# Designed miniproteins, single chains, continued (3), part 102

Each design is a single chain, and the fold is of that chain. pLDDT is the mean over its residues in the fold that is shown.

## One batch from the design tools (miniprotein)

Design m11555
Fold by ESMFold2-Fast:
Structure m11555 (fold): chain A 106 residues (1-106)
Amino acid sequence: MITPEEAVEEIVREMEKALQDPSPETLAEAFRRLEEILKKLAENGYTPEEIIRMLAEVQNRMAELAAKATPEQQAVLDRLSAHLTRLAAEYIEKLTGRPVPLPAAP
C-alpha cells in the first residue's frame, strides 16, 4: 500500500530523474509512473479530496525544484506538471462523475 506522503516523494523523485536525464525514454517512464501512482491511490480508496491535497504538496515541491532549475529543466518540469494535472483531472472525474475543466495547453 502507498500513503499520500509516499506518493508525493515518489512523484518528486520521478521528476528529479527526468531533470537529470530528459531523454524521451525517461520522460515516457516518468509519465507512466505518475499514472500508476495516481491509479494506485484511487484503487486504495483515497478520496478525490485526499488526492487533491497530495497534488498541492507535489506542486509545492515542484516549485522548489523550479526555483533552482535551468530553462531546459523548467521545460521538463512544465511538461511533467501538465501531464500530472491531466491525469489528476481524469481520476477526479472517474471518482466524482463530474468533468474537471482543464486550461488549454499553449
Scores: mean pLDDT 74

Design m11556
Fold by ESMFold2-Fast:
Structure m11556 (fold): chain A 83 residues (1-83)
Amino acid sequence: EDKELLEKALREGVEAAELALQGKLSPETLARAMEHVAPLIVELAEKLGKPEVARLVEEATRAARAGDVEAALRALREALELL
């Protein structure tokens, strides 16, 4: 259900950031993907009463936009740990 969807989305985000860190995905592609999906993940996290997860996803998106793949990965991993 909604919690399972949020967990799946965060795990997919972590995988994408790990691929970017490995050079298998461009930082620009990660940033565009995060900009597209982050609003939906944030809305779902807020609906589930997890504002800390929403803030970390927004932080990850800002880091990805700045080309800071390591910071984006760290924030997404922290968000997943809060589930």
Scores: mean pLDDT 86

Design m11557
Fold by ESMFold2-Fast:
Structure m11557 (fold): chain A 77 residues (1-77)
Amino acid sequence: MADENTKLAALGALEAAKQGLTITGYDARMAVQAAQAGLISPEQAAEVLRATARHYEASGDTLTAREFRRRADELLA
């Protein structure tokens, strides 16, 4: 079902984040949607967003990295 697929995608992104693997903007979007739907915690989604921010910062995209960090902070507010 759609909710199960979204949850699995978000949990996969969280595992990738913890392992330092490549995370895409799509994975970050799925994590946010899963948290908003109550399928994962806001803290789990924030971890994915922060890992995504680290990826963009490492590639020199500091502006995109700051946006992902702000979104993570908004989820935890």
Scores: mean pLDDT 80

Design m11558
Fold by ESMFold2-Fast:
Structure m11558 (fold): chain A 73 residues (1-73)
Amino acid sequence: MEKENEERIEKVGKERAVGVLTAQGVSEEEARAAMESEEEWEKLAARDPDGTENAKAAGEVGKELQRESILQQ
């Protein structure tokens, strides 16, 4: 079911991005807020553009791997 798969993909992407941000010294609370709010994401990007870009890339890789897993079943 498309909606359930999309929510699962989004969750995997967000958890991976949060993990990258927290590994770079961002608090888990702030990292999660950035995943839920464009405004909070822009604030993080302004402070650490390289770190937020890495987190975004990791999240996208996580989403792609989850989509691949679903399509190959």
Scores: mean pLDDT 77

Design m11559
Fold by ESMFold2-Fast:
Structure m11559 (fold): chain A 88 residues (1-88)
Amino acid sequence: EEKELKEKIKKLKEAIKLAKEAIELMNIPNPTLEQVEQAKKKFEEALKLYEEATGEKFDLSLTDPFAPVKLLEKAEKALKEEEEKLKE
């Protein structure tokens, strides 16, 4: 169903956006507590959207400094696969 593919693509694009925003906040030198909390919230929201779009579950946390980058890579790969299905 084209509608289901479009919904998955939309969720993956939002997950990618939120993961990138979380990475930017985590790369600020001497981030404030508010910036750290914003990064965590964006990361958790991105992870949820990725899981909803793919049906896969990841147990990733911000205690792993590479977790947002790993999520971004997975979401970008999933987006490419879903966009390729939509073209056919």
Scores: mean pLDDT 78

Design m11560
Fold by ESMFold2-Fast:
Structure m11560 (fold): chain A 69 residues (1-69)
Amino acid sequence: SMDQEIKQKIVDILKWYLDTGDLVGALAQIETLDLSPEQRQFLVQMFNIVTNSKSKEEAKQKLDELLKS
């Protein structure tokens, strides 16, 4: 299972991306985490939430919900 600390860091980076629009900067930060294949799959799920949400506020709420799962 993916560690909750790493999940929180991914959520924080994606929230930063939502606030700044800086995808390149967000991806650079994610690369510093040296994610495992399992952790990269969780990142894909979180990124899908970001791309399919109507607003930054909705995306942030759904990311927090997924983090608690």
Scores: mean pLDDT 82

Design m11561
Fold by ESMFold2-Fast:
Structure m11561 (fold): chain A 84 residues (1-84)
Amino acid sequence: SRRLSILGFRVLVAESSAYFLETHRDGLTPAEAQAEIDTLQAQIDDLLAELQALLARETDPQTRARIQRWIARLQATQARLAAL
């Protein structure tokens, strides 16, 4: 569905933003880095809440597996950001 494609793209954008922050953090002040981390963590929290709500209502096994993989990827990204 278009909804699922958009969610998948949002997961990719969150991962890409985290990667960019990790690789370019040396160009930021500590305060700027923390503000970017906080913003991205809030965006990931919102995305996780939306994916978990969708998973609770989803009955198709293939779609459930896809959503579960996206949740795992976002949780891994969140853990990496927390370590910065």
Scores: mean pLDDT 88

Design m11562
Fold by ESMFold2-Fast:
Structure m11562 (fold): chain A 83 residues (1-83)
Amino acid sequence: SMETLEAIRRAIEEHGGRATGRELYEATGVSRATLSEYRRKGLLESFTLPDGTTYYAMSREFMLEVGIEEGVKALVEAVKKVF
Protein backbone atom coordinates (compact mmCIF):
# COMPACT_ATOMS: atom_id res chain seq x y z
CA SER A 1 0.00 0.00 0.00
CA MET A 2 1.04 3.65 -0.33
CA GLU A 3 1.05 3.95 3.47
CA THR A 4 3.53 1.06 3.66
CA LEU A 5 5.73 2.66 0.98
CA GLU A 6 5.69 5.97 2.90
CA ALA A 7 6.75 4.17 6.10
CA ILE A 8 9.61 2.43 4.25
CA ARG A 9 10.69 5.76 2.70
CA ARG A 10 10.87 7.41 6.14
CA ALA A 11 12.84 4.52 7.62
CA ILE A 12 15.37 4.53 4.75
CA GLU A 13 15.76 8.34 4.95
CA GLU A 14 16.26 8.18 8.74
CA HIS A 15 19.09 5.67 8.13
CA GLY A 16 20.89 7.90 5.61
CA GLY A 17 19.49 6.51 2.36
CA ARG A 18 19.86 2.77 3.04
CA ALA A 19 18.56 0.43 5.74
CA THR A 20 18.87 -3.23 6.73
CA GLY A 21 15.86 -5.56 6.69
CA ARG A 22 15.91 -5.52 10.49
CA GLU A 23 15.88 -1.71 10.64
CA LEU A 24 12.98 -1.62 8.16
CA TYR A 25 11.08 -4.27 10.17
CA GLU A 26 11.60 -2.36 13.45
CA ALA A 27 10.42 0.91 11.87
CA THR A 28 7.53 -0.35 9.69
CA GLY A 29 6.69 -3.96 10.61
CA VAL A 30 7.23 -5.14 7.01
CA SER A 31 8.42 -8.72 6.61
CA ARG A 32 11.41 -9.90 4.56
CA ALA A 33 8.87 -11.44 2.14
CA THR A 34 7.29 -8.00 1.55
CA LEU A 35 10.74 -6.42 1.06
CA SER A 36 11.62 -9.18 -1.45
CA GLU A 37 8.37 -8.50 -3.34
CA TYR A 38 9.12 -4.75 -3.53
CA ARG A 39 12.64 -5.57 -4.75
CA ARG A 40 11.14 -7.90 -7.41
CA LYS A 41 8.78 -5.09 -8.51
CA GLY A 42 11.77 -2.74 -8.90
CA LEU A 43 10.70 -0.45 -6.04
CA LEU A 44 13.60 -1.38 -3.74
CA GLU A 45 17.22 -2.04 -4.58
CA SER A 46 19.19 -4.43 -2.38
CA PHE A 47 22.87 -5.17 -2.00
CA THR A 48 24.82 -7.46 0.32
CA LEU A 49 28.17 -6.38 1.74
CA PRO A 50 31.05 -8.88 2.20
CA ASP A 51 30.19 -9.14 5.92
CA GLY A 52 26.77 -10.58 4.98
CA THR A 53 24.79 -7.42 5.80
CA THR A 54 21.98 -6.76 3.29
CA TYR A 55 20.87 -3.16 2.73
CA TYR A 56 17.79 -1.83 0.97
CA ALA A 57 17.53 1.50 -0.85
CA MET A 58 14.78 3.28 -2.77
CA SER A 59 14.87 2.93 -6.55
CA ARG A 60 14.06 5.78 -8.93
CA GLU A 61 10.66 4.11 -9.49
CA PHE A 62 9.97 4.12 -5.73
CA MET A 63 10.91 7.81 -5.48
CA LEU A 64 8.61 8.69 -8.38
CA GLU A 65 5.67 6.70 -6.93
CA VAL A 66 6.01 8.22 -3.44
CA GLY A 67 7.13 11.69 -4.54
CA ILE A 68 4.33 12.14 -7.07
CA GLU A 69 1.71 10.98 -4.53
CA GLU A 70 3.06 13.35 -1.84
CA GLY A 71 3.23 16.22 -4.34
CA VAL A 72 -0.39 15.70 -5.37
CA LYS A 73 -1.53 15.52 -1.71
CA ALA A 74 0.40 18.72 -0.87
CA LEU A 75 -1.17 20.55 -3.84
CA VAL A 76 -4.71 19.41 -2.88
CA GLU A 77 -4.21 20.53 0.74
CA ALA A 78 -2.80 23.91 -0.39
CA VAL A 79 -5.84 24.48 -2.65
CA LYS A 80 -8.23 23.55 0.21
CA LYS A 81 -6.59 26.13 2.51
CA VAL A 82 -6.61 29.00 -0.05
CA PHE A 83 -9.91 28.31 -1.86
Scores: mean pLDDT 77

Design m11563
Fold by ESMFold2-Fast:
Structure m11563 (fold): chain A 68 residues (1-68)
Amino acid sequence: ERDLEVAREAARTLSRIKELAEQGKFDEARRLMDEGVRRLEDLGASPAFVAHVRREGEKIIEEAEKKK
């Protein structure tokens, strides 16, 4: 159950980060990443998985930022 909740929360967080970054809302996207990572930690996600999600979120933001 927790593994499924972790996976859903990660997917939701990354999807919303992409949406905000594509809208040019980079500060909001980074804030959402911090909130999402905290929620993943609260759900018992491993440090390695949390780091992976943060890395993917940063890549999404950086790629969108380069297109501005």
Scores: mean pLDDT 80

Design m11564
Fold by ESMFold2-Fast:
Structure m11564 (fold): chain A 62 residues (1-62)
Amino acid sequence: SPVEEALAAIDAGDYSRAAEIAMKHPEARPLLPYVKAKAYEAQGNTDLAEKYRKEAEAALPR
Protein backbone atom coordinates (compact mmCIF):
# COMPACT_ATOMS: atom_id res chain seq x y z
CA SER A 1 0.00 0.00 0.00
CA PRO A 2 1.15 3.62 -0.46
CA VAL A 3 1.14 4.08 3.34
CA GLU A 4 3.49 1.10 3.77
CA GLU A 5 5.74 2.36 0.93
CA ALA A 6 5.91 5.86 2.47
CA LEU A 7 6.73 4.43 5.92
CA ALA A 8 9.44 2.20 4.41
CA ALA A 9 10.94 5.26 2.66
CA ILE A 10 10.95 7.19 5.96
CA ASP A 11 12.67 4.25 7.70
CA ALA A 12 15.29 4.23 4.91
CA GLY A 13 15.85 8.01 5.32
CA ASP A 14 14.48 8.70 1.82
CA TYR A 15 12.25 11.62 2.79
CA SER A 16 11.98 12.86 -0.81
CA ARG A 17 10.46 9.54 -1.90
CA ALA A 18 8.20 9.44 1.18
CA ALA A 19 6.93 12.97 0.41
CA GLU A 20 6.25 12.07 -3.26
CA ILE A 21 4.21 9.01 -2.21
CA ALA A 22 2.28 11.02 0.39
CA MET A 23 1.48 13.81 -2.11
CA LYS A 24 0.47 11.36 -4.89
CA HIS A 25 -1.75 9.10 -2.75
CA PRO A 26 -4.54 10.64 -0.60
CA GLU A 27 -4.41 7.68 1.85
CA ALA A 28 -0.75 8.49 2.64
CA ARG A 29 -1.24 12.29 2.74
CA PRO A 30 -1.61 12.41 6.58
CA LEU A 31 2.07 11.36 6.71
CA LEU A 32 3.20 14.64 5.03
CA PRO A 33 3.75 16.62 8.28
CA TYR A 34 5.75 13.70 9.71
CA VAL A 35 7.86 13.45 6.52
CA LYS A 36 8.51 17.22 6.66
CA ALA A 37 9.51 16.98 10.33
CA LYS A 38 12.01 14.20 9.56
CA ALA A 39 13.39 16.05 6.52
CA TYR A 40 13.93 19.29 8.46
CA GLU A 41 15.55 17.37 11.33
CA ALA A 42 17.97 15.74 8.83
CA GLN A 43 18.82 19.25 7.50
CA GLY A 44 19.45 20.56 11.05
CA ASN A 45 16.43 22.89 11.01
CA THR A 46 15.17 21.95 14.47
CA ASP A 47 12.56 24.76 14.72
CA LEU A 48 10.67 23.66 11.58
CA ALA A 49 11.18 19.99 12.50
CA GLU A 50 9.46 20.58 15.88
CA LYS A 51 6.63 22.55 14.23
CA TYR A 52 5.80 19.78 11.75
CA ARG A 53 6.29 17.05 14.36
CA LYS A 54 3.60 18.71 16.52
CA GLU A 55 1.29 18.97 13.48
CA ALA A 56 1.80 15.24 12.80
CA GLU A 57 1.07 14.34 16.45
CA ALA A 58 -2.08 16.53 16.43
CA ALA A 59 -3.35 14.66 13.33
CA LEU A 60 -2.89 11.23 15.00
CA PRO A 61 -6.14 9.59 16.23
CA ARG A 62 -6.27 9.35 20.04
Scores: mean pLDDT 78

Design m11565
Fold by ESMFold2-Fast:
Structure m11565 (fold): chain A 70 residues (1-70)
Amino acid sequence: MKEERIQLANELAKKAAEYSKKLTPEQRRKVADIIEKAQEEMIKAETLDEVREVFNKALKELDEIYKKES
């Protein structure tokens, strides 16, 4: 549904913002790229399951960048 798509997009943006507080400028650019691509895929997704799949993939990519910051 439309509400779930908006909620997932907002959660992804919030997660990226929190991660960005602890990242270098270069890592922040990678985060922005991941978010942009995820948003485009979510818009193109025909089903909510596809939206969730894109969201989960983006979260994993964000987590990888954050762990590398360690």
Scores: mean pLDDT 75

Design m11566
Fold by ESMFold2-Fast:
Structure m11566 (fold): chain A 65 residues (1-65)
Amino acid sequence: MTPTERFLEELRKRATPEEQAIIDRVLAKLREAQATGRPTVLTPEDQEAVLRLSELAYERDRAEA
């Protein structure tokens, strides 16, 4: 498991059902790229969603600390 996959799985635990769907889609693309050796085709929407989820995780972590 890559550090990126682990990070996304941790986000998934604290994510809403809609966010989990986005995370699952990105994880599927990352795993496919690893299996085929092809570059991952992440859309701008996927990239934006990951950045937004990282921002939300940072905000949630601050509230817990």
Scores: mean pLDDT 71

Design m11567
Fold by ESMFold2-Fast:
Structure m11567 (fold): chain A 66 residues (1-66)
Amino acid sequence: AALERVRRHVERLEQLAKDPNASPEEIERAIEEVKRAVHETPVLPDDLVQRIARAVKAARELLEKK
């Protein structure tokens, strides 16, 4: 359940990072949700770690450009 929750939040963040109409607040909230889910998950598989890093990076890049 915890891993599925992390992946769902990451997927949403990835979608927001590709949405030109996403607000800075929406993106920041999505990043915080991912951070919270990760903090509550004791062990993350390598694939998920890579996906989290990429999603957060893309979201941060969009925030910098807004």
Scores: mean pLDDT 79

Design m11568
Fold by ESMFold2-Fast:
Structure m11568 (fold): chain A 120 residues (1-120)
Amino acid sequence: SAKSKEIDKLAQELKALLQEAIDVLQEAAEKFKDDEKRKEELEELKLRLQHIIDVIDSVLSNPNLSDEEKKSTLISATDEAIELLEKAAEMLEKSNPELAAKLRELAARLKELKKRLEAV
């Protein structure tokens, strides 16, 4: 259906935004030369975002899920991703304000994506 195709398109857009966030967190982790605790916290956030991508891939690969089940899972995944990006931005605000700003921009794009998911 047209609704099913739009949900799948939004899921792909969500994955792309999460991959961009992982790339930003990787850049941040590489800048924390001797701060092993901060590196570990950023690596944990990357792993949590990767887990969300794995959930989205499960939704995209499962033809037995209803549109409502797909939509509900993607909205939940988007909410978790927004919280993770806002947490990461707060952690980076003083040390790497440019990377914090990129994460906040990605969180804002996720909030718009969530509205589009809710409208389907």
Scores: mean pLDDT 89

Design m11569
Fold by ESMFold2-Fast:
Structure m11569 (fold): chain A 72 residues (1-72)
Amino acid sequence: MEVQEVKEVYTDRPLSREEAIELARKLAEEAWKKSKNKDIPVSAVVIDPDGTAYVVTLLNGKVVDEEVFKVP
């Protein structure tokens, strides 16, 4: 699936999985609301200082994917 918009945010402290995913979802929703085309997939990535990346992808304002992985 081609992702057309991505937002990345680095945090200064570790977040819980739930807090990080919620933050990523809010960032993706903000990007989607500002987008001229509402049908574009939008992803947000929250990276904590431990190198854990939390990714949320929205399509038409709905969460279609959530991923958690370690950044090398």
Scores: mean pLDDT 75

Design m11570
Fold by ESMFold2-Fast:
Structure m11570 (fold): chain A 89 residues (1-89)
Amino acid sequence: SGAQTARQLAEGFKYLGVDEGVVEMFELIADLLEQGVPKEKMLEIAEEKAKKLGLNPEAVRDLVEGLLLRSEDPERAGRLLVRAVNEFF
């Protein structure tokens, strides 16, 4: 699932010492996905969190899209997730 992917990426980033804000963003989106929050509401919440953490809010759309597409289009999902991580730095 997208939520499981987000949690696995958050743990991997934490282990590698990647920026704590990026880890928090992946964990937040995993929580919102597990709660069944609609995409547009999830984007609003996550973009506000990104701004608070000093991260690029534009990266949030690619992150959410990538996580939602994980079961339907894993290849495109992977490209969006890599792009989102790069946009956060």
Scores: mean pLDDT 78

Design m11571
Fold by ESMFold2-Fast:
Structure m11571 (fold): chain A 100 residues (1-100)
Amino acid sequence: MISKEKLKEAAKQFLENPDDPDAIRKFEEALSEVKLPDGTSLLDGLRRGDEEAFEYLVKLLEEMGIDPVEFLEKLADIYERSGQKELAEKLREMADKYKS
């Protein structure tokens, strides 16, 4: 419960100001507190490019009433600008998968 609320607040702050390094840091902190079924953190799963981690993030965003496509596209832009091109490409692939 607490981890989902923290993630929702951090995700909303990121959407409101995606250029704020503190908003990105808080979002990554919230992701590190969410555990995947394998016992690793959601953040670690995303950094590995684990498809199950991306699907779990999408599910959480939908449950929180956040558009996962818009969120993933904005997050991809930030990681591309920071030189994390592989992570940005994976985020865009996931956004396209959920594009209707």
Scores: mean pLDDT 78

Design m11572
Fold by ESMFold2-Fast:
Structure m11572 (fold): chain A 90 residues (1-90)
Amino acid sequence: PSQEEIDEEVRLALIEILITLIVHYPDDVEATKRLADRVIELAKELTPEQQKRVAEMLRDGAERARAQGHTEVADILDKAAEEIESLAEK
């Protein structure tokens, strides 16, 4: 694969790891904000289809967080999903 393809795969893998960390460690809201910001930055360089996939992952994470009573974390993830959805529609 090209370096560009490798960079895209690495970026997607890192995003998946960051979202997983947010969902599994929701007690640190400030860490959640920082990780969500990092996900948004990584997603800016992805294709629209990949951005849509990332937004769906964030929405799923938000649903899980909300079901566990972590509403502030869920709101942060929903906001990140909204921003990435906006990027995909550009």
Scores: mean pLDDT 81

Design m11573
Fold by ESMFold2-Fast:
Structure m11573 (fold): chain A 96 residues (1-96)
Amino acid sequence: GEKAVEELAKLLKEHNTELARYAVEKVLELIAAVAKVVEKNPELSEEEIEEMVKVIEEAIKEYIEILKEYLEGKISEEEARKKIDEIKEKALKKIE
């Protein structure tokens, strides 16, 4: 869990690209979505909220892999942004 956040922080420190900042913005959008779901559903347990947070952690792991592929020259910035957006949409569907 925490390892994904630490790895993202390291990538930002070592390779602070526009794409890395874009990925962080999409993570913040997912956190805001969880907050809105919790506000609309006061009956949610802590365990259910932790399950939604885990969806965000998995999205962060996938973003790290995309950022690495971009830094290695394996994908373009446009393809990386598309993959980042697709992961956000999948995460939003799991969060509800």
Scores: mean pLDDT 84

Design m11574
Fold by ESMFold2-Fast:
Structure m11574 (fold): chain A 95 residues (1-95)
Amino acid sequence: SAEEEANAVEGLRNTIGDLRAAAALLAEQPTAELKAAVAAGLDRNFPLILQAIEKATSPDSIPLKRELLTLLIEVARAVGRDDIVAEAEELLSKL
């Protein structure tokens, strides 16, 4: 539905904001403590991120998905989550 699509798109935008903030923090202060905290956040939120990507089906969501997956790869790589990097790269290749 239009409501489900709108909610999914807002989920993508919120996740982009969170990932952008995480990337900026990791660039400024790449401490082991911060990396562990970000990795834990990815563990909690990754299933929700995947759900938002699946639910946003309009062509207008494709640029947001590309930005989100690109940021997710950057953040996951920075915290050593090669498993998330691999899955995000696969999803990006399907766009």
Scores: mean pLDDT 87

Design m11575
Fold by ESMFold2-Fast:
Structure m11575 (fold): chain A 128 residues (1-128)
Amino acid sequence: SHMLDKEIEEIIKEGEKKMYEAAKEFLDRNMHPFEIILKVLEIAGETYLKIKKLILEHYEQGSDEEKKLLEQVARQLARALADAGRKAGLSDKIVKAIVQSYLDLLIDWARRRDLHEVAAAIEELRKE
């Protein structure tokens, strides 16, 4: 558990750095807001999927342990995404759009998998 938590934290930190660098580069190049949003969401999604794969190496799919970790990762990655965007100089509107899109995609996925407790936890996070 402790080693897995550290590996997850390292993957999130790497993702945050990549999101920051991409957002900063696109802002410096005066790229369209949609191009910034799409690129940062792509990195967030890749980071989430990498962590999901790591969790499944340790826990069975559909286990309570997997569900709890997916909720924790959703929260941690949302914070990392918002922090990276703000640090890069993205406007509050763009940061909010990216975070809401990220969380909405996770809610949709969780509902399709009948992971109602995970969906409810992420919906509460979205209201914050």
Scores: mean pLDDT 87

Design m11576
Fold by ESMFold2-Fast:
Structure m11576 (fold): chain A 94 residues (1-94)
Amino acid sequence: GDAAKGEVLYKTYCIACHQADGKASVFGFPDLSGGVENATPKQILQNVLNGKASKIPPKKYSLEELFTTIKNPKGTRMSNLGLTDQQIWDIVAY
């Protein structure tokens, strides 16, 4: 994935529900910041991979599980964003 393209995609598709700092803007979306104020998108990704998301049961995600969750979010309030496989890998590289 391309981290620079991932930043643009995060700010376009993820920021409305997860905010720039990774905190949920609406009830039912996970806090991806792990409680870190002014978290970068890279820190948000690392917190998800390390199971530090605070609004869902603690779960360590692999890169493949994170890709699958973004591509086909089942059992969550996250919508299918219509992203390509390359765009999803760009987000997880950021």
Scores: mean pLDDT 50

Design m11577
Fold by ESMFold2-Fast:
Structure m11577 (fold): chain A 77 residues (1-77)
Amino acid sequence: SHMAEEAARRALEDAARLRELVRAGRATADEVVRLGSRAIRDGEFIKQTGYDEKVVRYVHEVGGLAAQRLRDLAERA
């Protein structure tokens, strides 16, 4: 499905950007929420279609990093 392929591409791009920002210690709460919400939405759609398990696993892994970053930011506020 072209829709699943496009969703996979967007999810991969958003998750990769978020992972880069989190690992650099530069992700803001707004960036984590914006990029994470988009990647999760597209990742859930891909998961439902059974398209590209590697992208789904990658989005899940980055989601864990994003959740930890939000906790770290909350503790520093």
Scores: mean pLDDT 80

Design m11578
Fold by ESMFold2-Fast:
Structure m11578 (fold): chain A 72 residues (1-72)
Amino acid sequence: SVEELAEMIKSLVPQLSDEEARDAAERIAQLVKEAGKVTSELVEEAAGILKEKGVDPNVARIVAAQALSELY
């Protein structure tokens, strides 16, 4: 669920607020729903959402890959 994804993102990136983690979770879930599959391009798009919120690029890619593995 989006709630579970938001909790996971918050646990991996505790610097994000609860609202920022939830927003990221909703946007990542929407990307997966629209794409129907996980690709390297989708990982980069998900990482981009986290980078917009100030997450380090290397951490953003790791968190995005983990989030997408949980949804797929």
Scores: mean pLDDT 79

Design m11579
Fold by ESMFold2-Fast:
Parts: C-alpha cells; structure tokens; sequence
Structure m11579 (fold): chain A 82 residues (1-82)
C-alpha cells in the first residue's frame, strides 16, 4: 500500500540518520546515502505506476522531503571527512 511504501522510505532514511548519530565513518554514511537514495527512487517509480494523481502528489512531497534529509546527511558526512 501507499502507507507501507512511505513507511519503508521513512525507515530507510532514519537508519542513515541513526548511523550518522552513532558516529559511523563518513565513507559508510555517504555509501548508505547513495544506496537509500536509489531505493527511494525505485520505490517512488513503482508507486507512480499505480497511484491516483492526488496520491502521486503526496508521494512526491514525502519523497522530496526525504531526499532533502539525505542531502543534509551527505553534507554533514562530507564535513566530518574534511
């Protein structure tokens, strides 16, 4: 369902946030950001094949916010690496 996929997207991003907070190496965090980013892209693409226009708008909004969170984590990890 839409709710299940959104929950999977949120959980994946939260796992990267938890790794960063736990002090994981910058290289590991950056790798996980890339992996989760690709997974979010795949999940959104699958959803958009079956969603109504209204549901698609909600899915895109959630995706956008999660992508912004990943970009923030990428920048923070790069700062730790420098």
Amino acid sequence: SLEDVVNEMVAAVMEVQDLFRAGAPADEVLRRVEEVGRRLDELLDELLRTLSPEEAAFARDVYGRLRESLEGLRREARRRQA
Scores: mean pLDDT 87

Design m11580
Fold by ESMFold2-Fast:
Structure m11580 (fold): chain A 57 residues (1-57)
Amino acid sequence: REELRRRADALDEGYRKMEEQGKKAYEEDKEKGDVLYSSARSLKTRRDEYERQYRES
């Protein structure tokens, strides 16, 4: 249970950092920014899945 919470927290931090990097990159290179935003969405989805598993466990 604790491991799922820690993974969710780590993914949330990663998502937040990736969003910030994506915003900066998007200003200089839209394609690179889109890739980073896509990666951020993947991290958010995995975070939400771990949070759901934590609550259901």
Scores: mean pLDDT 76

Design m11581
Fold by ESMFold2-Fast:
Structure m11581 (fold): chain A 60 residues (1-60)
Amino acid sequence: GPMMERAARAAAEGGPAGAYAAAGVLQKDLGTEHGLEFARLVEREGGPEAGRAAREAVDR
């Protein structure tokens, strides 16, 4: 939803490190399904490096 998209944009602004940290927190709080969706949104907003970092945080 709109909040997830806004959060993904903010995470992408932090680069791969910001994306990794944000995705890890979101996965811990909301679970793997929501973490993976967040990682996809981060990739869309921040590009493949940010998306890869977010996905790595979820796949731990």
Scores: mean pLDDT 78

Design m11582
Fold by ESMFold2-Fast:
Structure m11582 (fold): chain A 90 residues (1-90)
Amino acid sequence: SLYEEARRLLGDTRALISLLLSKSSAELQALLEEAVRRGDLRLALMVQVAGMGKVAGLSQETMVELYRLSLEDPERAERLIEELAERIRE
């Protein structure tokens, strides 16, 4: 399943983002719902970053850095995510 494949790559941020970017928005939404249901918050966070980045046209490198920032400083990451969503989704 996509969940099992993504879970195996959770320790390899670049490989996981690459996998997620190869998936449709519908597949990413389904994976996000599955990760949340299982309590897999790290995977849920990664799927959210990839999904938003795909819609916003962010580079893979920017998505990797947003994920790392989300782990190190969640408050700052949330502010940056909100700013990107406002600028690009409008």
Scores: mean pLDDT 78

Design m11583
Fold by ESMFold2-Fast:
Structure m11583 (fold): chain A 108 residues (1-108)
Amino acid sequence: DPEKEKQIELAYELLKKYLEGEITLGELEELLKKHGISNEAVGEALQRLAKEYGVELILEENTRESVLLALSILVYAKENNKKGVTFHISSNLTPEQVYEQARALLNK
């Protein structure tokens, strides 16, 4: 799907700008919404970007909560030079489970 690929490419560029400190999380979320980028496209872009940093992200579904958890994991891995790691973000996570998983990863 050419339109889906365009959304993934734009999401990739925006996520990369965020990780490089060029835009804030609020600006990232605003730009993603302004351009109508789906959570599916953001999830795919995150997986592609994570590989560039030596991290593997596996998302079972592309919810806003799963995407934000994956982004937080990638930020943590980049800041702490964690390479060769794989993170599985399971479907059906409750908000409490997402919070506890993110907290456990950020406090290592």
Scores: mean pLDDT 77

Design m11584
Fold by ESMFold2-Fast:
Structure m11584 (fold): chain A 104 residues (1-104)
Amino acid sequence: MLEKIKEKLENDPEVQEIKERLKKLLEEYKKLAETEPEPSKEEIEKLAKELAKILGVPFEEVLKELLKSADLSASKEAQELILEIVRLQKKLEEKKEKLLKELE
């Protein structure tokens, strides 16, 4: 079952496009996180609010996870990259769930 899901995911052009975009955004974020200062509590709270809206989850849950992360960047560019990464991850997860239902 897992091999069939993996093969369908690898052959889906939308899934491949999302994976390539995610890889590029993650590499860009890592470079910014290495050179940029740590964000303030207020900046983390602002990012958590935007992520909570995108994910459809409680702000408190997102804030808790972000506060555990030591590798956050304060820059506007890094925040935009995080928001795009999270949107693409959600889209990829929705595609995986759809493919799983097609195999049942």
Scores: mean pLDDT 72

Design m11585
Fold by ESMFold2-Fast:
Structure m11585 (fold): chain A 69 residues (1-69)
Amino acid sequence: PAVSPAELRQGRVILRARQLAAERGLSLAELAERAGIDVGVLSGLRPVSDEDIRRLARALGVSVAELTA
């Protein structure tokens, strides 16, 4: 089954955020706490919203464009 471009973008954002967190020695729970989002978003249990992407970018100190690359 095909996934939508939005779902592919969401998966890419989560993978990138997890990579950046790992490079900084942050657990998924710590990243979720700092971003003010549900850890289920980072573990793929919940869909990621544009607001979640903005919060992750702020918590990681990167641009939204860097998270979506």
Scores: mean pLDDT 76

Design m11586
Fold by ESMFold2-Fast:
Structure m11586 (fold): chain A 59 residues (1-59)
Amino acid sequence: SHMEELKKKIEKEMREKAEAGYDFILAHTELTPEEREALRKEMEQRAKKIADNYIKKLE
């Protein structure tokens, strides 16, 4: 459906923005493996919440 296509596109864009932010932090900060995993999960969760919020507004 058109909505499924739009959802995938929004999720991709939010993921790419999260990855850019993650890379920026890693370029400027020394993190332990545990801190890197925590940051990665936090950014993924935030990206998903943003995507879901937009998708719900469209539905």
Scores: mean pLDDT 81

Design m11587
Fold by ESMFold2-Fast:
Structure m11587 (fold): chain A 95 residues (1-95)
Amino acid sequence: DEEKKYLEEVKKELERRLQEIGGRGARLTADEEDVARQLEVARRLVDELEEFGRKLVEEAKAKGLSKETVNKIEELSREVVERAREAIDRAEEEA
């Protein structure tokens, strides 16, 4: 099933980007200046993830995927962005 395969690849890529953001938060240095810069980079990556999710929705629509599949991509993107922001907030509190 082409739609299921596409949705699975979308999930994998969103999860991979989320893991990258979370990994950066876990590697915050003890230096206050480096922590601030790394948090700024991580926040930028979250913005990029949000934009990437919107592009995935547009691509799915352009490919003529079902409304159900498009809605699932939109929900997954939203959930992953929320989890990414939560991971950064935790990293900031622990730094």
Scores: mean pLDDT 78

Design m11588
Fold by ESMFold2-Fast:
Structure m11588 (fold): chain A 100 residues (1-100)
Amino acid sequence: SKERERRIVILRTAMALETDPKNILLLAAEILRLLGREETAKEMEKIAKEYPDDIEKAIEKLKELLKKAKERGDEETAEVLELAIRSLEGVKEWKERLKE
């Protein structure tokens, strides 16, 4: 669907610009849901609920999900998880820089 593809591009762009760790996770969950990965989307929503402000723990949990996605050959899920991890790492780097 051209509309689904457009929505995914918008959500990926929003995730790249988001600074709230919880919102990054929820945007990634929405992309995964649009891709038909409901179970991984629910796991992302659970991480957002349990660790809304813990960037390092969120990254740790996403890396576990990424490893599993790669092991099963799910490249679409892996790409979304890699984008979410990079977005969270960017927010972490920015916060560390502000302490200097």
Scores: mean pLDDT 87

